# Ledger of designs, part 15: designed miniproteins, single chains, continued (4)

Each design is a single chain, and the fold is of that chain. pLDDT is the mean over its residues in the fold that is shown.

## One batch from the design tools (miniprotein)

Design m12494
Fold by ESMFold2-Fast:
Structure m12494 (fold): chain A 70 residues (1-70)
Amino acid sequence: SAAEEALRERVRALLDADPTVYPSVAEALEHSKELVREAAEELRGEFDPSEVEEVERRMLAELDRLRAEV
């Protein structure tokens, strides 16, 4: 979806701007969750809020699953 693509692009832009080297994958994943929430908040003005909320929820769930595996 357009909202999913925009959210992924915004998160990538925020990550590209961050010079931080994280000591573990687990810590990098927790930071990525914060960026997903920030990006979703920004995009609620540009896309249908319910669609943005669904994409945000799905992406956070995927990151939580990856975090549990580390």
Scores: mean pLDDT 80

Design m12495
Fold by ESMFold2-Fast:
Structure m12495 (fold): chain A 100 residues (1-100)
Amino acid sequence: SHMLEELRKRVEEAVELYKKDPEKGLEKLREIVREAIEKGMSIVEIAEIIAEVARKHKLSPEALDKFLRVVAEEGVEMKVPESELKKAMQILLSVSHEAV
């Protein structure tokens, strides 16, 4: 999917920005997540792409926690159903369990 490929590229850009400037990287991730939800992507699909990029770039447990928090906060703000938000959080938490 073109939308999934574009999301993956943008998340990779946010990860590279996070390595140089964590606050700006997280802000960029927040914008990416919000825009993806506004475009009709499920938070589960968004979490799967973030998990894929996080595994590829071997994000630290601290970075993974911060990325998960951004996804959770935007999901709540955007009124995503609790069941879908829980699935998205489980996907991101699985990356943390693989890293430790």
Scores: mean pLDDT 87

Design m12496
Fold by ESMFold2-Fast:
Structure m12496 (fold): chain A 85 residues (1-85)
Amino acid sequence: RDQAISLMRQASDFFRQQGNLDLQDMMDGTARMIGRLKTDQGISSVMRSVSQLFQDQAQQSTDPSVQQQLLDFSQQFQSISDSLS
C-alpha cells in the first residue's frame, strides 16, 4: 500500500513536470483512492490498470527520454501489482 501510494505520488510529480495537469490530478486522485482500499487484490488491480495507462502514454510519446520514463513507471506499477497478487 505505502509503496503503491509513493509511486503514484512520483508519477503525479512527473506529469506536473510535463505540464499534464489532467494526468497529475488522476494520479493524485488514484493515490487517495488506494489509501481507502481494504484488500491487496484491489490495490493490485489498480496498479495493473495504471501500468497499462503508462504503456499507452509511452506509445503516444515521440520523445525517447519521456517514452523510457513512462515505460519505467509502467514496469514499477506492474511489479507492485504482481507482488500483491
Scores: mean pLDDT 80

Design m12497
Fold by ESMFold2-Fast:
Structure m12497 (fold): chain A 66 residues (1-66)
Amino acid sequence: SSEEVRKMVLKLTKEMMVEMGEITDMLISSRNDPKKMKEAEQEQERKLKEIKGKIEETEKKVKTMK
C-alpha cells in the first residue's frame, strides 16, 4: 500500500540523515590532520556504499509489494 511505502521511505530517510551527520562530524573533526582526513574519506566511501545498498534493497521490496 502507499501508506506502507511512505513509512518505509521516511524510516530510510531518517536513517540516512543520521549517518550523513556522523560522516560530516568525522570530516570536520579530521580536517587538521591529513592522515585522519584520508581515513575519514575512506569511511565516508564505505558508508555511502552501505546507504546505496539500503536504498536498492528498499526499492526491491517496493517493487514486490502489491
Scores: mean pLDDT 78

Design m12498
Fold by ESMFold2-Fast:
Structure m12498 (fold): chain A 68 residues (1-68)
Amino acid sequence: SNADKEKAMEEAARQAAEELGVKVKSVTVTIDGDVVEVRIDFAEPLSTEEKAQVALRAARAAMEAYDA
């Protein structure tokens, strides 16, 4: 189901952020048709560049989990 996929993607995204040493408050993945949204709520202040780097890594991990 989409819910099972969303959960797996959230777990993968969270792990990717943690591997970068970034503290995460929550990760939410929503699949709406052809659109996949990954939302990361950071537990620590990050620059715009740092947020973009973490988001890119997390999105890649989430997409890998989606294909599994």
Scores: mean pLDDT 81

Design m12499
Fold by ESMFold2-Fast:
Structure m12499 (fold): chain A 87 residues (1-87)
Amino acid sequence: MRPLPTDEAWRDRRADEVYEKILKDENLKKIALEFAEVSRKLRALPTFDEELAQKEIDLLNELSKKIGEKDGDVLVRAAEKVYEKEK
């Protein structure tokens, strides 16, 4: 059944599907790893870095365009799964 009251379970399953697609494409894997690294650097900073935030947005948009996925949370979850596997 579809999850209620949130779409979190659906997003996690979709992130697994996107993660598998990324692992099969070296170029997508590179973009996902760079996104995860940029996101982690941005969160570690004591103040907001506008240039780093713009790079994070650009990388997320590139993943969205190449994968055909429009849900940003799904893309973020998939990219983090790629990063965790590679460390």
Scores: mean pLDDT 76

Design m12500
Fold by ESMFold2-Fast:
Structure m12500 (fold): chain A 92 residues (1-92)
Amino acid sequence: SDLEKKAREVVRRLVERIMRGTPLDEILKEIESEDWLSKKQKDILKKMAKELYELVEKIKETDDWKEKLALLAEMEEKAYDTLEEILKIIRE
């Protein structure tokens, strides 16, 4: 579905921008500007953005390579879970 493709693209883009260090307030504005997203979907994406920012800060603070890999895996899992939640709403 076209909406499912848009959902995958928005999650991917937000993750990439967060990883590149785009300020949280700009990410939140970008989510709010997506007129095709419901308020519930926007709230889900904003929650993901905040959680991913916390993980990025933890990655920056650790010198342990195994811990960095575990944090990166947690980011991937949170992004995937967020996408599945958005897709579930689209499929309703």
Scores: mean pLDDT 88

Design m12501
Fold by ESMFold2-Fast:
Structure m12501 (fold): chain A 77 residues (1-77)
Amino acid sequence: MEPVKLGPGYELVKKENPETLKKNIEATEKAMKELGLSPREAALKITQAVFLKMAREIAGDDTPLSEEMQKLVEIAE
C-alpha cells in the first residue's frame, strides 16, 4: 500500500534547505521514470549513490559505481 505523502525526503528538506526540496522532487521523478522506482526508493537510492560516490572520492577509492547508481548520481547532479 502506498501512503499519500512525499515521504521522509520532504520532511528532511523542510528543516534544512527549502531549495533542496525542488531538487529532490525532480531527481526522484527522473529516477522513477528511468529506473522504475517508487518515490521512496528513488530518494533513498539517490542519497546512497551520491554518498557512496563522495565516500569513494574521500577514501581515494576509484572503484566505479554500478550502472544504476551512476544514473542516480547523474540525476542528482
Scores: mean pLDDT 66

Design m12502
Fold by ESMFold2-Fast:
Structure m12502 (fold): chain A 92 residues (1-92)
Amino acid sequence: SVLEELEEEFRERDRRFLEEYLEKAREAYENKDKKEQLELRIELGRLQIEALERAAERFREVDPELAKELEEQIKKLKAKIEELEKELKELE
């Protein structure tokens, strides 16, 4: 079905991103580059927030309860990113 084809395309896109991310992460950890490690974690967190924000907006009218749960997850991720950004600043 068309839905199965779209899901497969999304999986391939996410897979490619994950492969690139893991490669950068491996290099950062091998080099013991804590700054690069934190920057990669912050980048991943921001991408997760963007995905959750789009999902929350999409579900706001059709499933308001799910949208609220997604908004709560966004708040938690933003707090974690702020902690990572503070840790990054302390390394400077």
Scores: mean pLDDT 77

Design m12503
Fold by ESMFold2-Fast:
Structure m12503 (fold): chain A 88 residues (1-88)
Amino acid sequence: AADAANERLIEDTTLRLLREAIGVAARDGVDAGLDYFRTRWDAWFATIAPTLSPEQRALAERLRDAALALLRELADRGLLQRFADFLT
């Protein structure tokens, strides 16, 4: 169904951008990783948001917040480089 495809797209895009942001954060610092994620996720979301239901938009925003929180947690715990190494 289109709904399942939209949810998967939201999940896959958020995870891909989080993976990329972890690499940026490990190399250039956590603020650079956060800015990389926000800029790219927000630009992508702006293009798809008009096609999403209110529930799908809420899911996307919640996953965005969770991804940013996880990126900060990895930085706070000194785990950015370990995760970057395992993701490449």
Scores: mean pLDDT 88

Design m12504
Fold by ESMFold2-Fast:
Structure m12504 (fold): chain A 64 residues (1-64)
Amino acid sequence: SRAEELYRQGNLLGTTARTVEGIRRAIELYEQALRLAREEGDAELESRAQRGVEGGRKTLEKVE
């Protein structure tokens, strides 16, 4: 699904990003995946995307 694609992109950036811009982009992708997962009723993907957003925000706080 589109939500799964966005989650995969966010996860790749979220695990490899070393810049503030990269982390912000990963958060954006996770937020888009979260929204679409909710619309699609994919509770598992919604949970994974939510954790991605939270993890990215915590990482951003440490590097900013």
Scores: mean pLDDT 82

Design m12505
Fold by ESMFold2-Fast:
Parts: C-alpha cells; structure tokens; sequence
Structure m12505 (fold): chain A 69 residues (1-69)
C-alpha cells in the first residue's frame, strides 16, 4: 500500500469516526450496532497500520453501512 493510499484511508476513517460519534450521540444506533461499529473502526485502523488495503477498505465499508443504516 502506498503512502498516498494510506493517507486517504486514514482520512476516510477519521471522517467515518466523526459520523459514528454523531450517530451514537443522536441515539440512531442500538447498543449492538454501536459495539459492532466500534469493533470495525478499530479493525480498520489496525489494517491501515499493517498496510492491508483490502482489509481496511472492507472494514470501512461495513462500518459505513452501519452508520448509514
């Protein structure tokens, strides 16, 4: 994974984390959805740190689906 790709994924993750906090604060998510979202965001960050672009994109996609409902 290139440095540019890593930067882009980190920026997407930060945006998604902000959207996740908003969704939790507005009560839009169940406790189970909030827990799964937190797990996916953590796994996405770890995948980015390991340079696993495919895993990072997969976890970001799944987290986005929860945030978007």
Amino acid sequence: MSEEEKKKLEEELEKLEREAVRAILTGSLSDAQAAELGRLLKEAKEAIEKGDKEKAMEYIRKAREIVEQ
Scores: mean pLDDT 82

Design m12506
Fold by ESMFold2-Fast:
Structure m12506 (fold): chain A 118 residues (1-118)
Amino acid sequence: SAESEELVKKIKEKLEELKKEGILSEEDIEYIEKKAKEIESKIKNREEAEKALLEAEISFGLGLISYGVGNYELAVKQFLDAIALYYAVAKFLPDKVEEIEKMFEETVEALKEAKSRL
């Protein structure tokens, strides 16, 4: 849908912005893109897309827990995983684009905070 295409574009633009700001390294971008492609290749139907969205929410929550206990390196990895999952599912769930955008933005802010601790 047009809404899904617009969200995919916004995510790409935000990742490029974070790279220019030095928040994401080239290796971080490559990790996100590779993982997103792997996830996309496994999404055959809506149920698999919804499962991947749930995995994104779990990875985000695990990142918050890791951050809370002072494991910032693990928190960063878990937030990068969540970003890749939100990016991958954005094109498959047009009725959830607002939810995905909000959670993506919250994950980006959490990632920035975790990286500031490294």
Scores: mean pLDDT 91

Design m12507
Fold by ESMFold2-Fast:
Structure m12507 (fold): chain A 74 residues (1-74)
Amino acid sequence: MKEKIEEEIKEGLLLMAIGVSKIEIERSEHPEAATEESLEFVRSIAEKLEMSEEKIEEALEELRRVAEEIKRER
């Protein structure tokens, strides 16, 4: 049970970091800069949470996709 709870907390924190990053990119006057800062932020959080490289890359790809969509709409 401990391992499962720790994993759920890690995933929740990573999703929260992605959510915050999405909001920052959407409200930013400089979406390119906000995207780069957000990618570094999400990677930093995922590394501190000791997530697998595969999970880190998945999170970064999701954020990159969202950022491209936001930039295209602007």
Scores: mean pLDDT 78

Design m12508
Fold by ESMFold2-Fast:
Structure m12508 (fold): chain A 55 residues (1-55)
Amino acid sequence: SERLERGKEIARELIAQGASGFDAFNAAVLEMQREGIVLSMEEAKELGLFAMELD
């Protein structure tokens, strides 16, 4: 989904800057909420797993 891909890009950028997967996931979710984007539970879980695996 486009929302999930945006979250993955934000998380990827933060991890590249030295953030942990956990911090990157939380920051990506908060940034998307500021943009008015709400992930489903399944999308949030996938984003979390992606961020943890990428770190």
Scores: mean pLDDT 83

Design m12509
Fold by ESMFold2-Fast:
Structure m12509 (fold): chain A 98 residues (1-98)
Amino acid sequence: MRVQTGDRLLNNGRSTGLRAQNSSASDSQRYLQGLRGTGQSMIRSLSVDPSRQRQGQSQIDQILSQTQSSTDRLQRLQDHQDRLTQQLNRLLQQLLQS
């Protein structure tokens, strides 16, 4: 399950332009909003207890907020988006483990 969850999040990231060359700030913003929506939807669909779903959503919001601020200023730092996606995948994996 952990690997499958990771693959789903990464695939959504790519379809929203995560690896796009010369990503604009608007593209990065759209990607981050897409990740938030997708992450929250995945957490809601998980058969885990509500407290863990809430915790996961909170962590996603924190990660996105921090990355969004950095992306707005430094749109060329695409590795920030890669790290965000990886952190979200790990968070979802943790929720699925319990």
Scores: mean pLDDT 60

Design m12510
Fold by ESMFold2-Fast:
Structure m12510 (fold): chain A 69 residues (1-69)
Amino acid sequence: LSPALRLGLRIAVHEIERHDLSVEEAKQVVLNAVRAYGTEAQVAALEERLAKARTVEEVIAIAREWLGE
């Protein structure tokens, strides 16, 4: 991942953890980060992964997996 996308995803995870967001809001926060700092291929890949997430915890886990955490 680019340094900008890595930072964007870390900020997204912190925002999700600090706020009582819905699953759809949490997905949107992560997608906004990858749309701002990632490639079209990375957006498509993350959209596919996030489509399967049913909980906020799963959204965070997907973002952390992409960070290598």
Scores: mean pLDDT 85

Design m12511
Fold by ESMFold2-Fast:
Structure m12511 (fold): chain A 55 residues (1-55)
Amino acid sequence: SMAAARTLLASLRRLGVPEEDWARFLAALFDVDEASLAGLSEAELVRRIAELLDQ
């Protein structure tokens, strides 16, 4: 869900993970190619992570 995706990104921010490292951490967490997440805006990351969470 979008709410769960936003909570996940908010958790990364609270833990002090730099935004440039989010694609790497999220790719490892969801077992997807980092290139599929790299260069996405925060809004695009929220949508993509929501899709991955709803699988």
Scores: mean pLDDT 82

Design m12512
Fold by ESMFold2-Fast:
Structure m12512 (fold): chain A 88 residues (1-88)
Amino acid sequence: EKEKIIEDGKKLADIFKKQAIDSGVSEDLAKKAQDKIIELSEKEANGELTPEQVAQQAARITGVSLRIIGSQLDGNSEEATRVVEEFI
């Protein structure tokens, strides 16, 4: 269901934004990453992505999230910022 895909994407984007901000990423940059995740969910809902591409994007978002968590544990806001910039 298209509406559920977009809703779930918005929830994921909000979690990602909060995690990025908590790691020292600027609010503006965290919002750009949030917007990108929402855009990807809209493309999925529109049928613009194959199931394989959806899985690849989910894996990428997960990998980026883990790198942000690692940067937060290390107190390295510069690395967290770089990781988010590479994502958008």
Scores: mean pLDDT 85

Design m12513
Fold by ESMFold2-Fast:
Structure m12513 (fold): chain A 68 residues (1-68)
Amino acid sequence: KFSEEDILTFTLSLFEEKVPFDQFLRVLEALLGRALSPEQRARLRAAYESGDKEVFAAAVREVWRELS
């Protein structure tokens, strides 16, 4: 349904707006229409809270490929 680029653009916008991770996660799971695994949530949280855009982008791409 969504391309990797669509998901990356969306997630980076929330990251740059400094939306709290738990709110980001709820919005992302609602958009995907599914819950992420605990392991996927943990990886995204670590990357999100790192404050490093490149680290976060890489984690988003990894999780997206696992969902595809």
Scores: mean pLDDT 85

Design m12514
Fold by ESMFold2-Fast:
Structure m12514 (fold): chain A 79 residues (1-79)
Amino acid sequence: MEEAERYLEAAKEILETPLEEITARLIAEGFPEERARALAELIKEQAQKILEVAEKEGVEAILAYLEEQRKKALELAEK
């Protein structure tokens, strides 16, 4: 399960990356500054949760967790 391990590595890298750097990258991708900052904070929160899921349920559970989060985000965007 290389995908799950890749997400775990990405989560660790995100937590080690300063919030300002993540925000700057999102701005470079075309996000408005206010939205980029909010997204950077959410990205760090998600990275922390990915680490918790991997520790408690195993690396393979990361993909299921992310799929649930994606589904929830889509449902909230429609409501």
Scores: mean pLDDT 77

Design m12515
Fold by ESMFold2-Fast:
Structure m12515 (fold): chain A 94 residues (1-94)
Amino acid sequence: SEADKQSILDALVHKDRTLEVTLKILEKNKDPLLAAYFAKQLIEALRSADLSKLTEEQKKNIIEGLNRFKEAFKDVLPKSLLEEIDSIIEELKK
């Protein structure tokens, strides 16, 4: 839903405690289906958002969060999802 996409984007932009707790839970449980689901929600949220409205600091926060997620789950996520995350990081750097 749009509300879920907005909540995920807000958590990434503001380095919200909820994001930190969620990542730790996913890392501890190593559930590949939950990790893939979360990755898909992140990708959809970022692809749907107007990223041009973000400050440089907010963009850096999102890049940091995406890199942390990618490194934590690189062994359990499909290559296609990892490549999509890398594509979004490169777009945010421009």
Scores: mean pLDDT 73

Design m12516
Fold by ESMFold2-Fast:
Structure m12516 (fold): chain A 90 residues (1-90)
Amino acid sequence: LAEEARRAFELALERMRKEGVWTEEAEEVIKKAEPNVSEEYLEKVARIARELGLSELELGSFVLELMPFLAEGIYLSEEELRELLRRARA
């Protein structure tokens, strides 16, 4: 699960670079978030995404959306993660 989330995230980053939407701001946010990314948190995120039926592409995009929160040391609760995922699909 955590490995699946990491792979999905890496694929999302590759797509962002390939499509020319990679920015210095995105790079700074990801660098700041990286030390706060834990395997336990990624497993939780992947489990919720799997429960809601997200594809690998959707999971990668969702993990990318979590980077600004992780950059500030904010770990969203399971309820907050579920709410964000519901809104992303609406």
Scores: mean pLDDT 77

Design m12517
Fold by ESMFold2-Fast:
Structure m12517 (fold): chain A 81 residues (1-81)
Amino acid sequence: SLEEEFERLYARVRALVAALRAAGRLTPDQLLEVEILIGMAHIIVGVSKLIEDEEEREELLRRAIELLRRAEALLEAVAAA
């Protein structure tokens, strides 16, 4: 499900943040950008739980997943540098 995809991706993104921070590889600006993307995704998922229409709920979940994918890509680029 989209909810399970979001939860798996969220766990992965959070693990990447933790690992890169522990290694001292994440700048304050990079951390801020990633945390904004994660925070926006979390808010959107929260809103999706209030929506009874399945199609509208799925659109919000896809939007939240897109934001987490952007955070993942940023973190993977930092890890590769």
Scores: mean pLDDT 90

Design m12518
Fold by ESMFold2-Fast:
Structure m12518 (fold): chain A 68 residues (1-68)
Amino acid sequence: SAEEEAMRRAAEILESTGHPEALAVAAEVRRAPSLEEAIRILENALKTVTDPKVVAALKEALEILKSV
């Protein structure tokens, strides 16, 4: 589905950073039971993550999920 594809792409963007924080969030997105839960995971991560590279990846991933 478009939702499954978007979640996969979001996880891949986070994984491409190589940052442990981003890898942990990517794993949560891959396990998320729904698009809504994946969006919630990314929004919660943005509240705590401060690394600019990880923040940029989280914002890009969130944009992909919200475009579905």
Scores: mean pLDDT 88

Design m12519
Fold by ESMFold2-Fast:
Structure m12519 (fold): chain A 84 residues (1-84)
Amino acid sequence: MKREEEVLERLRELLREAAKRDPSITDEDIERAVEHAKELIKLTGSVEPVELMVEADEAILRGNEEEAEKLFEEARKIAEESLK
């Protein structure tokens, strides 16, 4: 679906932007994150966990690491619940 492609491309773009601010993020890390996100969408049948991860990356880019941590945690909980 185009929505899945859009979310994955937004994730890749945001991770590339985050890598400009945090040199510890490598190209391999970005591609691995996109691959995991794609797998998560397939397993859960939902883009919501990945969309929350994108919001978390946006929070990191704004310098709000605390908000990013909360968003990543929420995304993980939703993904885990979807797999039960």
Scores: mean pLDDT 76

Design m12520
Fold by ESMFold2-Fast:
Structure m12520 (fold): chain A 60 residues (1-60)
Amino acid sequence: MLTELEKKILELLKKRGRVTPGEIAQELNVPLSKVDEIIKKLEEKGLVKRDERTGFYELV
């Protein structure tokens, strides 16, 4: 159901608790545009949420 990159992003969120898209891009060595695309899909699926106050993404 999830792509390999989606799984890696979810694993990183589990390890760090909260991340920015820029931090994900650096840690996984992928373009920021690709990370932004995937994080929005994960948010639409209800798997991650954005903290409006801090701008960090975290697991639901």
Scores: mean pLDDT 81

Design m12521
Fold by ESMFold2-Fast:
Structure m12521 (fold): chain A 62 residues (1-62)
Amino acid sequence: GADDIANAIADLVKSLLSSGDSLDTIKDIIKSVLKSLADMGLSTDEITDIVTAVLDSLQSLS
């Protein structure tokens, strides 16, 4: 479901931040993942839910 995908993306971003990857690199990776999800047939609403859940998870790291 959307929550499972959001958690996977959030964990990936947290891992990349912990490894010292730049925010620009992380943004490019996220953009690529979201494009792939859209290409796989996820709706705009599902993608919005995933993005919101990822952003909520990342706010606690700042």
Scores: mean pLDDT 76

Design m12522
Fold by ESMFold2-Fast:
Structure m12522 (fold): chain A 102 residues (1-102)
Amino acid sequence: MEKDEKALLLAEASVAGRIYWEALFEGDRETAERYAQRMNELLKKAKELGIEDEAALAFYTMASPEYIIEKYEASPETKKRIEELVAQGDAEIARLRARAQA
C-alpha cells in the first residue's frame, strides 16, 4: 500500500539522519558522506511519492519511528521492516560511538 511505502521511506530517512548526525559529531566524514548520498536517493523516491518535505524533515529532525508507524498506519510487515531498520541504525551508531575519533 502507498501508506506502507511512505512509512518505510520516512523511517529510512530518519535512521539515515541519526547515523549522519552521529558520524558528523564523531568526525567520521566517510560515514557522514555515505548517509548524505543515501538521503539524496531517498529524496528522489520521496519526490515520486509526494512526500519530499516530510522525508527531508524526518532526516533533519530524526523523526520518531513510532510516530511514523502510527501516522501512516503501517502494516505489520512494514512495522517489522521499520523495527529492523531502527535496530540496524542503533548498531551502527553504537559502532560510531565506540571509535576514539573527535
Scores: mean pLDDT 82

Design m12523
Fold by ESMFold2-Fast:
Structure m12523 (fold): chain A 93 residues (1-93)
Amino acid sequence: EHPLAVLIRNAPTKEEELELVLQAVDIALDYARSGQVDKAIEILRDARKASRLPEVQELLDRTIEEVEKAKSAGDVDRAVEILQRTREELRKL
């Protein structure tokens, strides 16, 4: 389990959980940019399991599904695009 997942699970406020989830998405984005889409999916799944916010859980479930489809297509640029959109959506929560 990624160390950020422990922090997300124990976040005392919505704002702190959102900041930590955003950090997890930024790490996933860095992995995806380096072609490590599998590692991006792993950190997203860890963050999703640790999150206690329904809106974050729903967003990450959608993101994971779309990134897995991009991986199956070998489309790294698409995985990056999906993660950038998810980052923007998290900032609006």
Scores: mean pLDDT 88

Design m12524
Fold by ESMFold2-Fast:
Structure m12524 (fold): chain A 63 residues (1-63)
Amino acid sequence: MTGYWEGDVEHYFIEPETAAEDLTAVALRAVAGEKIRVYSTDPEIAEEARRILAPFGVEVEVV
């Protein structure tokens, strides 16, 4: 998992090899009140992340 902070938003890149672990970690942190934006190079992973994380207010972008 690669991530950085920009203002009050944490930016994460999700890799296919660790996607399930990264998604779980992001979801738990979003529930705790963190503002997080997620990126993936894989459109299928990004779509799954959006479905899982959108209810928690996490934005997901394909790069």
Scores: mean pLDDT 73

Design m12525
Fold by ESMFold2-Fast:
Structure m12525 (fold): chain A 68 residues (1-68)
Amino acid sequence: RYELAVSEEEALAALPTLSPLEQKILLALIQSGKPLSARTLARALNQSVSAVTRALNRLEARGLVRRV
């Protein structure tokens, strides 16, 4: 599962630098307030698990999300 690694304010400030899918994932994590799986995000965003996992890996590399 994945959660925010930064404050909500820092996550919101990063939004303009992100792809549309990365923005949707980050907003979904903010709105949930709890860790979400790649499968849960894929279903909620009507995306493949592979696409969501790749986006999550990019967000994790940027320090915006972490695995728990």
Scores: mean pLDDT 84

Design m12526
Fold by ESMFold2-Fast:
Parts: C-alpha cells; sequence; structure tokens
Structure m12526 (fold): chain A 66 residues (1-66)
C-alpha cells in the first residue's frame, strides 16, 4: 500500500467514524488521494465543519506517522 493510499484510507475511515455515508467517505478519499485538502474535501462531500475538522486531524496524524 502506498503512502497516498494509506492517507486516503485514513480519510475514508475518519469520515465513516463521523457518521458519513459510504458515498461521502469515497468522495473524501478520492479527493485526498489526488492531493486535495481533507477539510475542504469533506465539506464538498456534504459533511459538517466539525466532521470535516475530525477528518483533517486524522489525515494529519496519519501523514506524521509515514
Amino acid sequence: MTKEQRIALAAANAALKEGASNEQAGKVAGAVAKGEDPYEAALAAGMSEEQAKAVEEEVKKTEKEL
């Protein structure tokens, strides 16, 4: 699994944990895999600001571990 794939998976899992649908989680993961900002990607997928912040924090933690 590549670094980009691990980060995208972390974004998808964080979105699902925050109550997002599988479709929303997929949109966030796809955007993050392309190098888009996780917070903006989550908002674009229809998530709340609090949910988007949680996704951003999880992605940043995962990036620091890689």
Scores: mean pLDDT 81

Design m12527
Fold by ESMFold2-Fast:
Structure m12527 (fold): chain A 86 residues (1-86)
Amino acid sequence: MEELQKLAEETRKELIAMIEAGKSVEEIAEVIVRTALKALKLAGIELDEATLAALREAARQYAQFLVDNKEKVAETKKKEEAAKKA
């Protein structure tokens, strides 16, 4: 159980670092899938191919959401700082 909590914390930090480093949606999605599969193996859960395909699709959508939100936040912040500071 402690291993799952540590895995979740480490994965969160890794995802943030990847987003900051400008990694692609595909690379971020791959890390999400790998981490989910590792957590499932630790829990003794086996996935069939259909469920694995659904997991990969969900991971890709989540990675896209993270990347899209990062760009939106960065652009909004740049516009605010440009308007408020010399």
Scores: mean pLDDT 73

Design m12528
Fold by ESMFold2-Fast:
Structure m12528 (fold): chain A 61 residues (1-61)
Amino acid sequence: DELVEVLAENAYRVLTNQPISEEEAERVKKALEEFAKLPKDEQNAIRQKVMEKVEELLKKD
């Protein structure tokens, strides 16, 4: 799921204090806008998947 990947990648970068380009920031903004259009139940499912993926990335680090 592209949305989960974009949001998890951004959250991981923020948590690990990695720089983000202006282009990447725009990509994240568009992903958040698409996320906001989803039904609440699907938003909750996406949030759970993003959180799980971020946790796995942090454990790897």
Scores: mean pLDDT 78

Design m12529
Fold by ESMFold2-Fast:
Structure m12529 (fold): chain A 86 residues (1-86)
Amino acid sequence: SVRAQREAALERMRAGVSLRELARETGDPRLEALAQTGAALRLIGDALDGRVTPEEARERALEELKMSEKSAEEVAETAREHEKFR
């Protein structure tokens, strides 16, 4: 069942397997979408905390996360605002 598949995925995560790796192993498009969302949220968090430059944030959004140009620019703008503040 779908529930049993989710329980198995959670058990693997508890064993230290990443959500991205689970998505790769299972080929489940929903897990891939969740892994993509998690990676995007981490990048936004890094931008908000000033851990990446605007250029790095834009490059990661485009190359690693395959975001649209508009979304990548919004992430870069977040990092730029942090640099202006500091």
Scores: mean pLDDT 71

